# Designed miniproteins, single chains, continued (3), part 109

Each design is a single chain, and the fold is of that chain. pLDDT is the mean over its residues in the fold that is shown.

## One batch from the design tools (miniprotein)

Design m11783
Fold by ESMFold2-Fast:
Structure m11783 (fold): chain A 69 residues (1-69)
Amino acid sequence: KPVALIGVSLFEEDGVYVAVASLVDAETKVILDKVVVRGDDPEKVRQEAIDKAIKKAEEMGYTPVLGTP
């Protein structure tokens, strides 16, 4: 299976936490997809973004690998 690198960024926007998880093809470095999750708990928002990104990678036929905290 090809490998998808998952990078997650967490930031605050207008009092709400936003997590963006990017799926990147490990061989080509092309961005395959992005997952955006918003909420009031930064830990929950980050975890939801990771979980959704892992699911998307598997649905696309990729092996997910977490790249950065």
Scores: mean pLDDT 80

Design m11784
Fold by ESMFold2-Fast:
Structure m11784 (fold): chain A 91 residues (1-91)
Amino acid sequence: SEAEEYAEKAREEIAKAEAALAAGDVAAAARHAAEALLYVAKAFDALGKILLSTAAAILAVGAEFDATLPTLTAEMARGAIEAAREFLEEV
C-alpha cells in the first residue's frame, strides 16, 4: 500500500540519519531525520488515520526541528530520530 511505501522510506531515512549521527555529521543526520518525519506524516495520511492531534504532534516536532538551523546540536538530531522511530511504530 501507499502507507507501507512511505513507512519503508521513513525506515530508510531513519537508518541514514543514525549512520550520519554516528559519523559525527549532525547536519546530515538532521536532514535525514526531517525526511523520515515527513514520510511518517505521509504514511499516516495514506492510512486515513489523521487523528488531528497525532498529525499535529508529528508536524510540531518537524517544525521545531529545522535541519538548516545554525545552532543545530547532536542532541536535537537524536531527538528527531527517536521521534520519527516512535511515530513510525504507530503506522
Scores: mean pLDDT 74

Design m11785
Fold by ESMFold2-Fast:
Structure m11785 (fold): chain A 113 residues (1-113)
Amino acid sequence: SAEKYREVAEESEKEAEELEKEAEKSEGKKKAELLLEAGLKYARAGMAYAYAGEPEKAVEAFKKALELLKKAAESEDEEIAKEAKEYEEKLLLIAEALAEAGIISEEDYEALK
């Protein structure tokens, strides 16, 4: 149901915000790991909001996810940087598919790039 997707989205956003705050207090590899995890939680929230019929919240969550994944991709740890770049690419493909399906607008999708 849409209500269940909203609950998943809100819970994922809360977890992402907590991980983002921990990342701000961390350095090096640990910071990159927390940024990657926070980015993935925002991505989950964005997908859940999209399925709940809340495209504006979905786009906002996707913007946050991409911002944090780009920061994680700057990591000196090659494994974390590679994983962050792969998830950034996958998230943009998901956003493109959502726009083609009319779940988010084409203009909102273009703004994510």
Scores: mean pLDDT 90

Design m11786
Fold by ESMFold2-Fast:
Structure m11786 (fold): chain A 87 residues (1-87)
Amino acid sequence: SKVDELLKEIDKRIAELEEMKKKSTNPEIQEALDNAIKTLKDIRKKLEEMKNDPSVSEEEREKLAEHYKNFIDEIDEQLKKLVEKYQ
């Protein structure tokens, strides 16, 4: 399902961001990474709650997954711009 695929993408992305944070010495980048990780963890929790809700239709799950995927893509774009600014 799109929800299961997105959950896997979120878990992989959180791991990547945590590794970036560990390697970064820039406090502004570290703060941005912390905020992104926190947001992704919040999205993951919401997606898991939705997955376990029998009142949510498969069509509604797909629409919500697409909506959260767009938020994640926006976060990624903002982080890329910030990292590029300091390189």
Scores: mean pLDDT 83

Design m11787
Fold by ESMFold2-Fast:
Structure m11787 (fold): chain A 89 residues (1-89)
Amino acid sequence: AGEERNRAYLEAERRVLAETGPLRKEFIANKDDPEKVKELAEEAEKRGHYSTAASLYAFLKEYDKAIEMLEKAGEGERFTAESLLKRLE
């Protein structure tokens, strides 16, 4: 039934938001601290949140690293979408 699929989707979405949300909240709180923002970018990269890491590196004007993260983000985002679809079945 669609209920099982919807529950799995909401659970997966909550887990992604629970892990990604705190990183973004920490960024907003420490926006004026470049060292802290750099630590958040490295944490996002380690956790596989490459699109978030790319945004943080771009904010720090580390564009070479931001581009590298965007290249990895395409691969990671595709993998996440495929994994979510498998869990929804």
Scores: mean pLDDT 65

Design m11788
Fold by ESMFold2-Fast:
Structure m11788 (fold): chain A 74 residues (1-74)
Amino acid sequence: SAEEIRAALLSKLSPEDQKMVENLLDVVRQLVEDEGVPLPVALDLAIQLAERELEGHPSQEEILAALRELRRAV
């Protein structure tokens, strides 16, 4: 399931990076549940947001890889 993939990917990140991914996934949840955005589109938007917000962050590649893996799963 997407939840199992999420848990596995998050377990590879630091607690701080896990919180950042969880915050991005909360944006995805809000777009899907509150705005009716399709899940793949909501994930694409979260990836774009992460690319902008994490520019220069040492964990940018790892966080983006996790989000892109979740996107491929849906």
Scores: mean pLDDT 78

Design m11789
Fold by ESMFold2-Fast:
Structure m11789 (fold): chain A 87 residues (1-87)
Amino acid sequence: GQQALQQQALQLIAQAEEAIKQGNLEQALTLLDQALDLAETLSGELRRQVAERVKELGMEVLKRSEDKDIILRAIGLILRAIGLQLD
């Protein structure tokens, strides 16, 4: 059900948070992208919760990176997450 998909997305988010702590920003962005893909299949509060966490971690990647390509990927991810929260 949707709760199981939310739990899977939150697990990907937890893995992304660990990747950020280790400095693996590209891996973190890949994991957050996968979490957003799952969030698009969710509805209501479950979708908003996943999208909010992805937005927060996307901003952490943005703060930690000086690489233009990583920065642009993080901005794109943050904008997707905001879009899901506004629906």
Scores: mean pLDDT 87

Design m11790
Fold by ESMFold2-Fast:
Structure m11790 (fold): chain A 84 residues (1-84)
Amino acid sequence: TEVLEQKVDQIEQEANKIYQEALQNKDDKEVLENAISKLQEYKKELQLLLDFAINQNAPKSLIDKIKQAIEEIEKKIEELKKLL
């Protein structure tokens, strides 16, 4: 649904903002740890949206988009953890 696509886009935008803010403050361990925690929460939310999309027989393009968003957040988490 359009609502689900908009929610995924919102999560991706918020995740990118948190990630970029963390990179600008990479010497601040508290900022990095808080960013990692928020990104983990976004990943969990995307996983729930993925399960919902599959159960609703959403288009493959939407399912693939959610999977890609999860992978991108996982990469961001891994990158920030390397800075700790």
Scores: mean pLDDT 87

Design m11791
Fold by ESMFold2-Fast:
Structure m11791 (fold): chain A 98 residues (1-98)
Amino acid sequence: KEELVEKAKKLIEELEQWLLDAAPTPEGRRIVRDAVESVRKALEYAVEGKPSLAASYFTAARLLLVAGQVEGLLTPEQHQKAVEKLREIAKIMDEIIK
């Protein structure tokens, strides 16, 4: 459904804005951009009906955000908010695939 794709895109934009607003360092902003790009690729593969690739890119985004938090490039609050939004996005992607 196109409506589900639009909803996912809006959540991804919201996630990117929140993470970038609180990532003052260039390194932190780079990790956020890379993670968000991976989520966007996951959505593209979900729409194409390629669930394994969608899952792989989504997992890569999650791992990047965890690494960024561990390295001190992202705050625990940013990571927690990201996990919450990623759960919402994952549910929508699951609906798109099915």
Scores: mean pLDDT 80

Design m11792
Fold by ESMFold2-Fast:
Structure m11792 (fold): chain A 94 residues (1-94)
Amino acid sequence: SASFAELARLALDIMLQEIAEDPSKAEEVIEAFYKALSEEARRRGMEEALELIEEWKKRLLEVYKELKDAPAEELVRAVREISEEFLRRLEEIE
């Protein structure tokens, strides 16, 4: 199977696409991907990845609250930046 970082990158690309298509679903989409990534990390026994996933989710929900009334492009940009930082850190521990 693919590395966890590769799987996470593909999953986050899909998440970003879904948020861009319907920003009103952003919180729901973030929660769904958080659950999927956490479940996969748990199956792989990746404790450090679970901590990164928790931090990533908290940061995304905070930025969603801050940018709730901002243009959709600003939310998508912020989510992408936070997710790229998460992926970089994930690659370092794998």
Scores: mean pLDDT 86

Design m11793
Fold by ESMFold2-Fast:
Structure m11793 (fold): chain A 69 residues (1-69)
Amino acid sequence: MMDKQLEYNEIASRIAADIYRELLAEGHSRETARQAGLVSANATIEALEEGKSKEEAEKVGREAGRRKA
């Protein structure tokens, strides 16, 4: 069980990092990018815990992060 939570956290962290990098490249502030990354990570973990596929969870996470930017 702990292994699954670790895997979910790793996926969420990667998606959050991607959102953070892309928003910074688009000219958003570090604070905005960081907040969007956090929202993205939370949405990704929630989707994975609900049983969504990794692909679906990544889409949900990216959408949530970008909406907060």
Scores: mean pLDDT 82

Design m11794
Fold by ESMFold2-Fast:
Structure m11794 (fold): chain A 83 residues (1-83)
Amino acid sequence: SLAEEIEEDAKKYIAAVEKAGGEADFTFSPDPEAQAAFNAKLAEKEAELAKKPGVLEVEAEAVSAAGHVSSLYEKAEVAPPAP
């Protein structure tokens, strides 16, 4: 299901953040369109995290076929390497 898919992808992202020496958490919405949009944004931010450690925030919105708007939020903090 999309719920399991986004949770799995979020866990992979969290693992990547932790490997880079940071901390991550996420908020999950039950709306499947919002989950898909969040997953796309999460993958994009994961690629950015690989290039530059820092504070990353991911927000995604999806508009359902019924015209409902859903949003998700993810924040990850990756400490920069100490000098």
Scores: mean pLDDT 51

Design m11795
Fold by ESMFold2-Fast:
Structure m11795 (fold): chain A 68 residues (1-68)
Amino acid sequence: MMSAAEKAHARALRDYAVREMRELGVPEELIEEFERTMTALLEADVSMDEFYAAMERLGREFRALLEA
């Protein structure tokens, strides 16, 4: 249940993360999976806290893969 302002902020965070992943040379398949997952959450009308939790979890997994 996000307000319009919260959805705009969440969308900006998604776009920022996608840009970072492209600059780091992350495989397109992983970028597409991240974008798909985050977009689905935006459409599912979840709370901002749930969106942050999902983003942090995916970010941690992707960061571990990038550093490995």
Scores: mean pLDDT 78

Design m11796
Fold by ESMFold2-Fast:
Structure m11796 (fold): chain A 85 residues (1-85)
Amino acid sequence: SMKEQILKLIEEIGREVEKNGEKLSEEKAEQIAENLLLAANKVSEGDYEGAIKYLEEVLKLAKEANLKKVAELAEKAIELAKELL
């Protein structure tokens, strides 16, 4: 399902953030992790508008940190979530 694809993308984003831990301050890593957890919770609730809000914050933080793969995955997750609005 589309929901399962979005959750899998959120999980993949989390793995990419862990791989790039040395490129991130502790504060930025915590902010990304918090927004990913909130996004996953919103997807699980069927609140795709809420999920997009938190994924947009992940995208912003990823772009600021030059995490290209994280940004790409976040953009893909946002586009899939928009299809469910």
Scores: mean pLDDT 89

Design m11797
Fold by ESMFold2-Fast:
Structure m11797 (fold): chain A 70 residues (1-70)
Amino acid sequence: SMKEEIKERIVKALRDAIEKNDLVTLRVGLHELKKVLSPEEAKEILEELKKEFPDNKEANELLEEYIKSL
């Protein structure tokens, strides 16, 4: 579906931003994710990203902040 395609593109952009340690792009992607997905769907994706990048402390702090704001 169109929603799944948009979701996959946003998740890819978030993953790429974390890998590059681009926190500005990460913040933009998180705002876009919150507009497209339910709080429950967004939380699931953000928890998965935290598990995928456990050593990126700054990204994990930002992801946790967004999870708490959902």
Scores: mean pLDDT 83

Design m11798
Fold by ESMFold2-Fast:
Structure m11798 (fold): chain A 78 residues (1-78)
Amino acid sequence: IDEIKKKLAEIQEEALKTHNKLLTPKGIGKALLGEEVKEEDMVEPTSENAEKITKTIIDILEKNPNASLEEIGKELVK
């Protein structure tokens, strides 16, 4: 779980550096699966957006404690 959380944080940090935006849960899922992340998969880096994204990710990780990065990516994409 901690390693997965670190990887997700790295993906989000890279998005902030590259696009100056946060990835939605779907955007993070696409990035984990090696799929193309589009502008529609990004949101403004507001506290509200960050909180919603973090809550969604934590919920998925807590429900899937033995899931691989690929499985988490699929769950995030829905």
Scores: mean pLDDT 78

Design m11799
Fold by ESMFold2-Fast:
Structure m11799 (fold): chain A 85 residues (1-85)
Amino acid sequence: MINQIQDIFHTLRSQMPDSAQPYIDAFQSQVISIIQTQDQDSAIAAIDQRTAQTMAQLRANPSVSPQDLAAFSSAVAQIIDIIQQ
C-alpha cells in the first residue's frame, strides 16, 4: 500500500511545475501520516479535507494549469482506491 502511494506521488511530481513541488511534498507527508495513524474511513475523510486545502493552494499558483490540477485529482482518486482495497 505505502509503496504504491509513493509511486503515485513520484509520477505526480514528474508532471507538476517546480513551484508546485512544496505543496505536493507537504500533501504526500500528510497522506502517509494519515494512512499510518487512522482507520480507513477516517483516513479517507482526512485525505478529502487535505485535498481541498491543497487544491486551493495549487489553484492560487499561476504556474499550475487546469491539466496539472486534473493530474493531481487523478492521483488523489488512485490513492483513495488503494486505501479502499
Scores: mean pLDDT 84

Design m11800
Fold by ESMFold2-Fast:
Structure m11800 (fold): chain A 103 residues (1-103)
Amino acid sequence: MKTAKLEGGTLDAAARTITGKVSGDARPGDGVFLERTNADGSVETVAGGVVLPDHTVRGGYAGTAEQADGVWKARVLDPEGRVIAEGEAEVKDGKISDAELKK
């Protein structure tokens, strides 16, 4: 079973950036995404970043500050867009929680 661990991070809605760390089966070049599905079935504001050789994640946030806090679906995708691992992460006051991710 493929697994990854999100080892916390920062979502800066004003700067429109995300940073974090990831371990496990996540590899440099993989994507890390935070997604929320609305009640109407639409996918709300995506945050996304790339895993770097030091296993840090850097990327962007396209939403508002008011939408940033709450429970998000975290996904790690390979460069071909296949899901490696997924789970739930919480954002509160610009902090991304630790999360255990699995397929």
Scores: mean pLDDT 80

Design m11801
Fold by ESMFold2-Fast:
Structure m11801 (fold): chain A 65 residues (1-65)
Amino acid sequence: MPASVPKEEAIARIEEAGKSLPKDEYTEAAREFERAALRVITYPGEEVPAELWEAFERAVAATHE
């Protein structure tokens, strides 16, 4: 079920996921993570749309593959 995510929670999750990224390995997956994270962070609403949050979650999953 698509659901919006509160921006405070979204930012906290982005910070947490970023800490788990390999510091010396900047792969395409890590770049997609940064792009998706920026879209979430720069979204002007108090709640992040489900479509943007799902894109971020997919990017996070890719960094662990």
Scores: mean pLDDT 74

Design m11802
Fold by ESMFold2-Fast:
Structure m11802 (fold): chain A 90 residues (1-90)
Amino acid sequence: MQKAATEYTLKVLDRTAKIADEKGFYEVRELAEEVKRLVKEAAEAGASAEDLIKVQNLVQKATLQVINGNEELAKKYLEEAKRLLEEAIK
């Protein structure tokens, strides 16, 4: 179950990075790639399913904001996901 949720989140982040790049939201693209790296590290470190679900929800919100052209909101959601992942890796 955790592996499937992690794989889904990584695919969503890849999609988010591509859409951000196409829109010229390069800071969002860089954040999505960084969050992708942290998701892999957190999963390997045994992060809780609850934390991974919270990250998945934040990534989905960020993706919606990128699609809607809201760069600053997308950045805020990805930065929150990054913060949560960094705490989970402790």
Scores: mean pLDDT 85

Design m11803
Fold by ESMFold2-Fast:
Structure m11803 (fold): chain A 78 residues (1-78)
Amino acid sequence: MLMGAAVASVKDVVKEITEMAKTASPSDAQKLLDLAQQGQDLAKKALDDPENANTYGNQAMDVSEQARAFAAEVQAKQ
């Protein structure tokens, strides 16, 4: 429930970031894709390890926030 919402949010961010990477510079695109991958990996760890799910979920949310902040910077340059 809470975990499902966090995973859904990460998937939405990954989709948004991947689309933005198509029009970004190569260096910005790489940074966006790296942040998207980190978010996905942490969300997967949260699902695979229920005992540490809160820790991985919080880390995934932090990475998603960083990804959105960087995406806003990339969009402002366009």
Scores: mean pLDDT 76

Design m11804
Fold by ESMFold2-Fast:
Structure m11804 (fold): chain A 74 residues (1-74)
Amino acid sequence: MLERIEELKKELNELIKEALKLDADVTKITGMVLRAIGAMIDADRLVEQGKYEEAIRLLEEAIRELREFIQEQK
């Protein structure tokens, strides 16, 4: 479980880096990036509470949302 969470956080961080390289509306990019960072913070809080399955679901959802956003901007 912890290894899966670390992999998902790494994947989300790579997507954040990709989003920041987009030549698009900075305000929209900033909003999506902040949302993704918020998901990582919330996931860390869930891990501290022993809610690993909830943390995994939250990170997977954030990854999907950010991927969809990046794809729409291309």
Scores: mean pLDDT 83

Design m11805
Fold by ESMFold2-Fast:
Structure m11805 (fold): chain A 81 residues (1-81)
Amino acid sequence: SMEEATQEALARYRALLDEAFARLAAGEPPQVVDRELTAGINRILAELAARLSSDDMHAVVTAVAEALREEHARLRALIAA
């Protein structure tokens, strides 16, 4: 279902963000963390695109982006610093 796909994507995306924050806190180079986070996000998107319609894909991505908006803003600020 769309709800199950959204919850799965949200959990996986949150795990990637938590990993990125932990790696930045450990002193990993921001460019490396950003590159690997982007690769992880692209893997999630590819897996969803293989099983969802474009409309469902858009809805899931939008819901996940909105739910994690504050964490994304905080992470981008750390990477840009």
Scores: mean pLDDT 85

Design m11806
Fold by ESMFold2-Fast:
Structure m11806 (fold): chain A 80 residues (1-80)
Amino acid sequence: SPEEKSELIESIEDYIKELEEMAKKVDKEIAEVLKKYIAELKEIKKELEEGKLTVDEAKKRAKELHEKMVKEINEIIEKK
């Protein structure tokens, strides 16, 4: 629905903003990972806005990106 689409777009925008703020405060290697996933989230948002992705497809993609990002960050942290 248009409401679900607008809500998801806002949620993605808010998440991007949080990640951009976090990237300013973390070490360079983690910041590079965050920037990579921010770019991919911006693409999902754009494709959702353009009607190239359904709400369900965008939700799945965003969840997959979040899981990959968390995994990569955890691998960096484990290296100390």
Scores: mean pLDDT 86

Design m11807
Fold by ESMFold2-Fast:
Structure m11807 (fold): chain A 88 residues (1-88)
Amino acid sequence: SAEEKKYEELREEYLKEIEEVWEELSESMKKDVEKLLEAAEKDPSLLKQAILLDTAVGMIRIEQAVKDLIERRENDPEALKKELEALR
């Protein structure tokens, strides 16, 4: 019961992050997420590690950020230039 509740809470947190980028995931990445969820039923700490490492979401967010950057560059290059000048 306690282990089931921990799994359900961690699963909900992980899926909430993944759901926002699910459409961007490749078939191989989707399968890796499914395997992680299956393994986490036996060891919920795997979901906590995945959340902390942000591995799958991090990679997808980088790709999405690049796409957004290209779109912003086409629509408003001056605003993008100003934003990039704020970065080191």
Scores: mean pLDDT 66

Design m11808
Fold by ESMFold2-Fast:
Structure m11808 (fold): chain A 63 residues (1-63)
Amino acid sequence: SDRELRDQVFDLAMQGKLDEAVETLGKIRDPEYREQARAFLLSLLPHLDAETAARVRAGLDAL
């Protein structure tokens, strides 16, 4: 379900698996759950190194 995909994005991001988190977000069809997952990843950007933050931003912008 889209709720389970959103929860997977949170779990992957907390494990530092940011590339997999962005990929999983791309599978969410429901706009509310997709926005919740996107907002969470965006909230992490100030806490990531510049290279990782740039990759996450680029991945989100491509969706």
Scores: mean pLDDT 86

Design m11809
Fold by ESMFold2-Fast:
Structure m11809 (fold): chain A 88 residues (1-88)
Amino acid sequence: SHMAARQARMDAAGAQVKADLEAIDTANRYIEETKKLADEYGPEMKKKAEEFIKEVNEALARDPQKGAELAQQKYNEIKTEYEKKKAE
């Protein structure tokens, strides 16, 4: 089966690799949503989002789980600022 073949190629670390890949996928979803929100409010919001994305990518390279948590936190910061500007 495909599952057995993948497990064999990933050695004993397969389960950890899967968890890390899922965390990276989660972080990338938050990064894309952050970009979408920033695109509506011009260059200042785009620069702030780019700085947040850089921090998230650096965190992901060191620890995918912590990188995913940081991505969610940074997305919430941008979303809060977006909602405040939208209310104007």
Scores: mean pLDDT 76

Design m11810
Fold by ESMFold2-Fast:
Structure m11810 (fold): chain A 86 residues (1-86)
Amino acid sequence: SAENIAKLQELQKRAEELYKQFKEKLKNNSPLSELQEIVDEMQKILDEAQAITEQEKTPEAVQIHIDIGAMVVLAQMSLVSKKKEE
């Protein structure tokens, strides 16, 4: 539905903004706790996108879910790398 696609687009924009904040905080050597909070919020967005995609199985919905998932994975990998440096 158009409503489900609009919700997914809003979730994608929120994930993009959080990922931008994550990269800025990572570059500025922000505390691990702050980076973890952003990753946790991004994961909640991914979980919400997954729930919508289970009902809206269009190519557009699937692509938005994949795009959000990619940002979450990249943020998680960066966080794991930073934890190993500590």
Scores: mean pLDDT 88

Design m11811
Fold by ESMFold2-Fast:
Structure m11811 (fold): chain A 85 residues (1-85)
Amino acid sequence: MILEKVKEMFIKLIELRKENKKEEALEYAEEKMAEIVELIDKYDKEEQEELRKKLIEFGDEVNKLIEELDEGMPLEEVIKKIEEL
């Protein structure tokens, strides 16, 4: 569930970036990050540690996709690959 919310957030942020809605993207990111943090805080300390490790690994994969985007990959393909993570 948390990973699905993180994927949804990144996909929406990429869409807003493509639409040049930078201010809306910032507000959306702040709202969604707050929701994600509140959800993580509801887990046991041991589960929180595992979630943080998974989120770091997910972030590393997203960073690789951003590098591919910089190399000319279409945004639609980047979004699809994020959904497949």
Scores: mean pLDDT 76

Design m11812
Fold by ESMFold2-Fast:
Structure m11812 (fold): chain A 93 residues (1-93)
Amino acid sequence: MSELERVKLEAEILAALSRMILSVAKLSTKNRKLTEEQKKLLEEIEKLADEAVRLADQAAKAKNLEEAQKLLRETEKVLKEIVEKFKELEKLL
């Protein structure tokens, strides 16, 4: 596997993890009457998961290693924000 292919695959994996965290957040809230704060956190997690997918799609189309690595780093930052907001949501549940 080339380094470029590996970086693209890593971005795809991070996007998949972002979607998985969103799915867990939705399942954790499914049978609950949510506060406005909880609804806002869930909406923010959804927007961030969409952003992670968008960045991974851009990484898949990257023409060189430097471009792909930059997009991977941006996807990693978005995943960190998702994890932090998910932890905040869990504290309110």
Scores: mean pLDDT 87

Design m11813
Fold by ESMFold2-Fast:
Structure m11813 (fold): chain A 81 residues (1-81)
Amino acid sequence: SIEQVGQTLRELSNNPNVDKITVTAYDKDDNVLGTFTLERYDDEGVEKVIDFLRKHKPAKLKIKVESKGGSGLEVTITLRD
């Protein structure tokens, strides 16, 4: 759900081991609707992502998390709201 995505992004942005989060939103046809970059302690950026998700209701998100030292993790979330 959008609420769970918002909670996860807040937890990641407030994690001292996370340097950067990139969120890319896609429609059902895999067209890019928007891309957001969140840095550490970016509460305003998290709220912008949540607002975008509520307005545009994307079908899919790709979230890339970059930690200190340059290691990264990417996850794909399918939204059914």
Scores: mean pLDDT 78

Design m11814
Fold by ESMFold2-Fast:
Structure m11814 (fold): chain A 85 residues (1-85)
Amino acid sequence: SWRDDVQQAINYLQQARSQTSVGSDQIDQAINILRNNPDDISSVQQARDYAIQALDQIQQTTSTGLDDVQQAIDYLYRAISQLQS
């Protein structure tokens, strides 16, 4: 379900935060948006965009946390697809 996909995205973003401080502001924004508005397509898309920005910053500085943010982005795309019905 989209709820499971959003929760998995939050879990992977939190795991990324435990591994790197790079992109932490963007990761925190994504988590906050998802916790407050998990069923709003526009909010989930905004959270995805923050996660993509975090991924870009991590990739340019370090590889630590990349896999976790990539997994979060994948789950966010799945959640958006389900919410669009």
Scores: mean pLDDT 85

Design m11815
Fold by ESMFold2-Fast:
Structure m11815 (fold): chain A 56 residues (1-56)
Amino acid sequence: HMEELQKKIDDLIKKLSEENAKRKARFEKVRPQALKDAQDYIDKLNKEIEELRKKL
């Protein structure tokens, strides 16, 4: 079902944008570990988007 895959991709892109915005907003206030954890989550979302695109 291509529409379901497209929606999942769009949702992941939205989450990725939100996490990038949060990471920048917290830059001065967070410990290095929290920034690394945010980057790891962003990397995971990018991988999921790439895998879903390959299924379209």
Scores: mean pLDDT 77

Design m11816
Fold by ESMFold2-Fast:
Structure m11816 (fold): chain A 100 residues (1-100)
Amino acid sequence: MADEVNAKALELVKAGKADEAVELVLEYLKSQGRELSELERRALLELAKALAAMIAGDEAAFVEHARRYGRLLLELGLLKDEAEVEARIAAGLAAAKAAA
């Protein structure tokens, strides 16, 4: 079940439909009794937009959305500081370039 939702969400991201991908994931999570906060929903959307930009080869858009995502993770207490955000962005860009 989750694998099918994840596969369909990824296809929507590849098509540039990040908002639709997020709504699909949110609908699935609600069906499983998992409710995301407004902050978590915003983080998921920024992540989807960052992934869409990376797939499109738009490094500037990737960095913008990845930084917004990282800041939301800081607010959620999931990251330590802004240096960890920047390190993860740099690692993501390096991984994308190595895979291309």
Scores: mean pLDDT 80

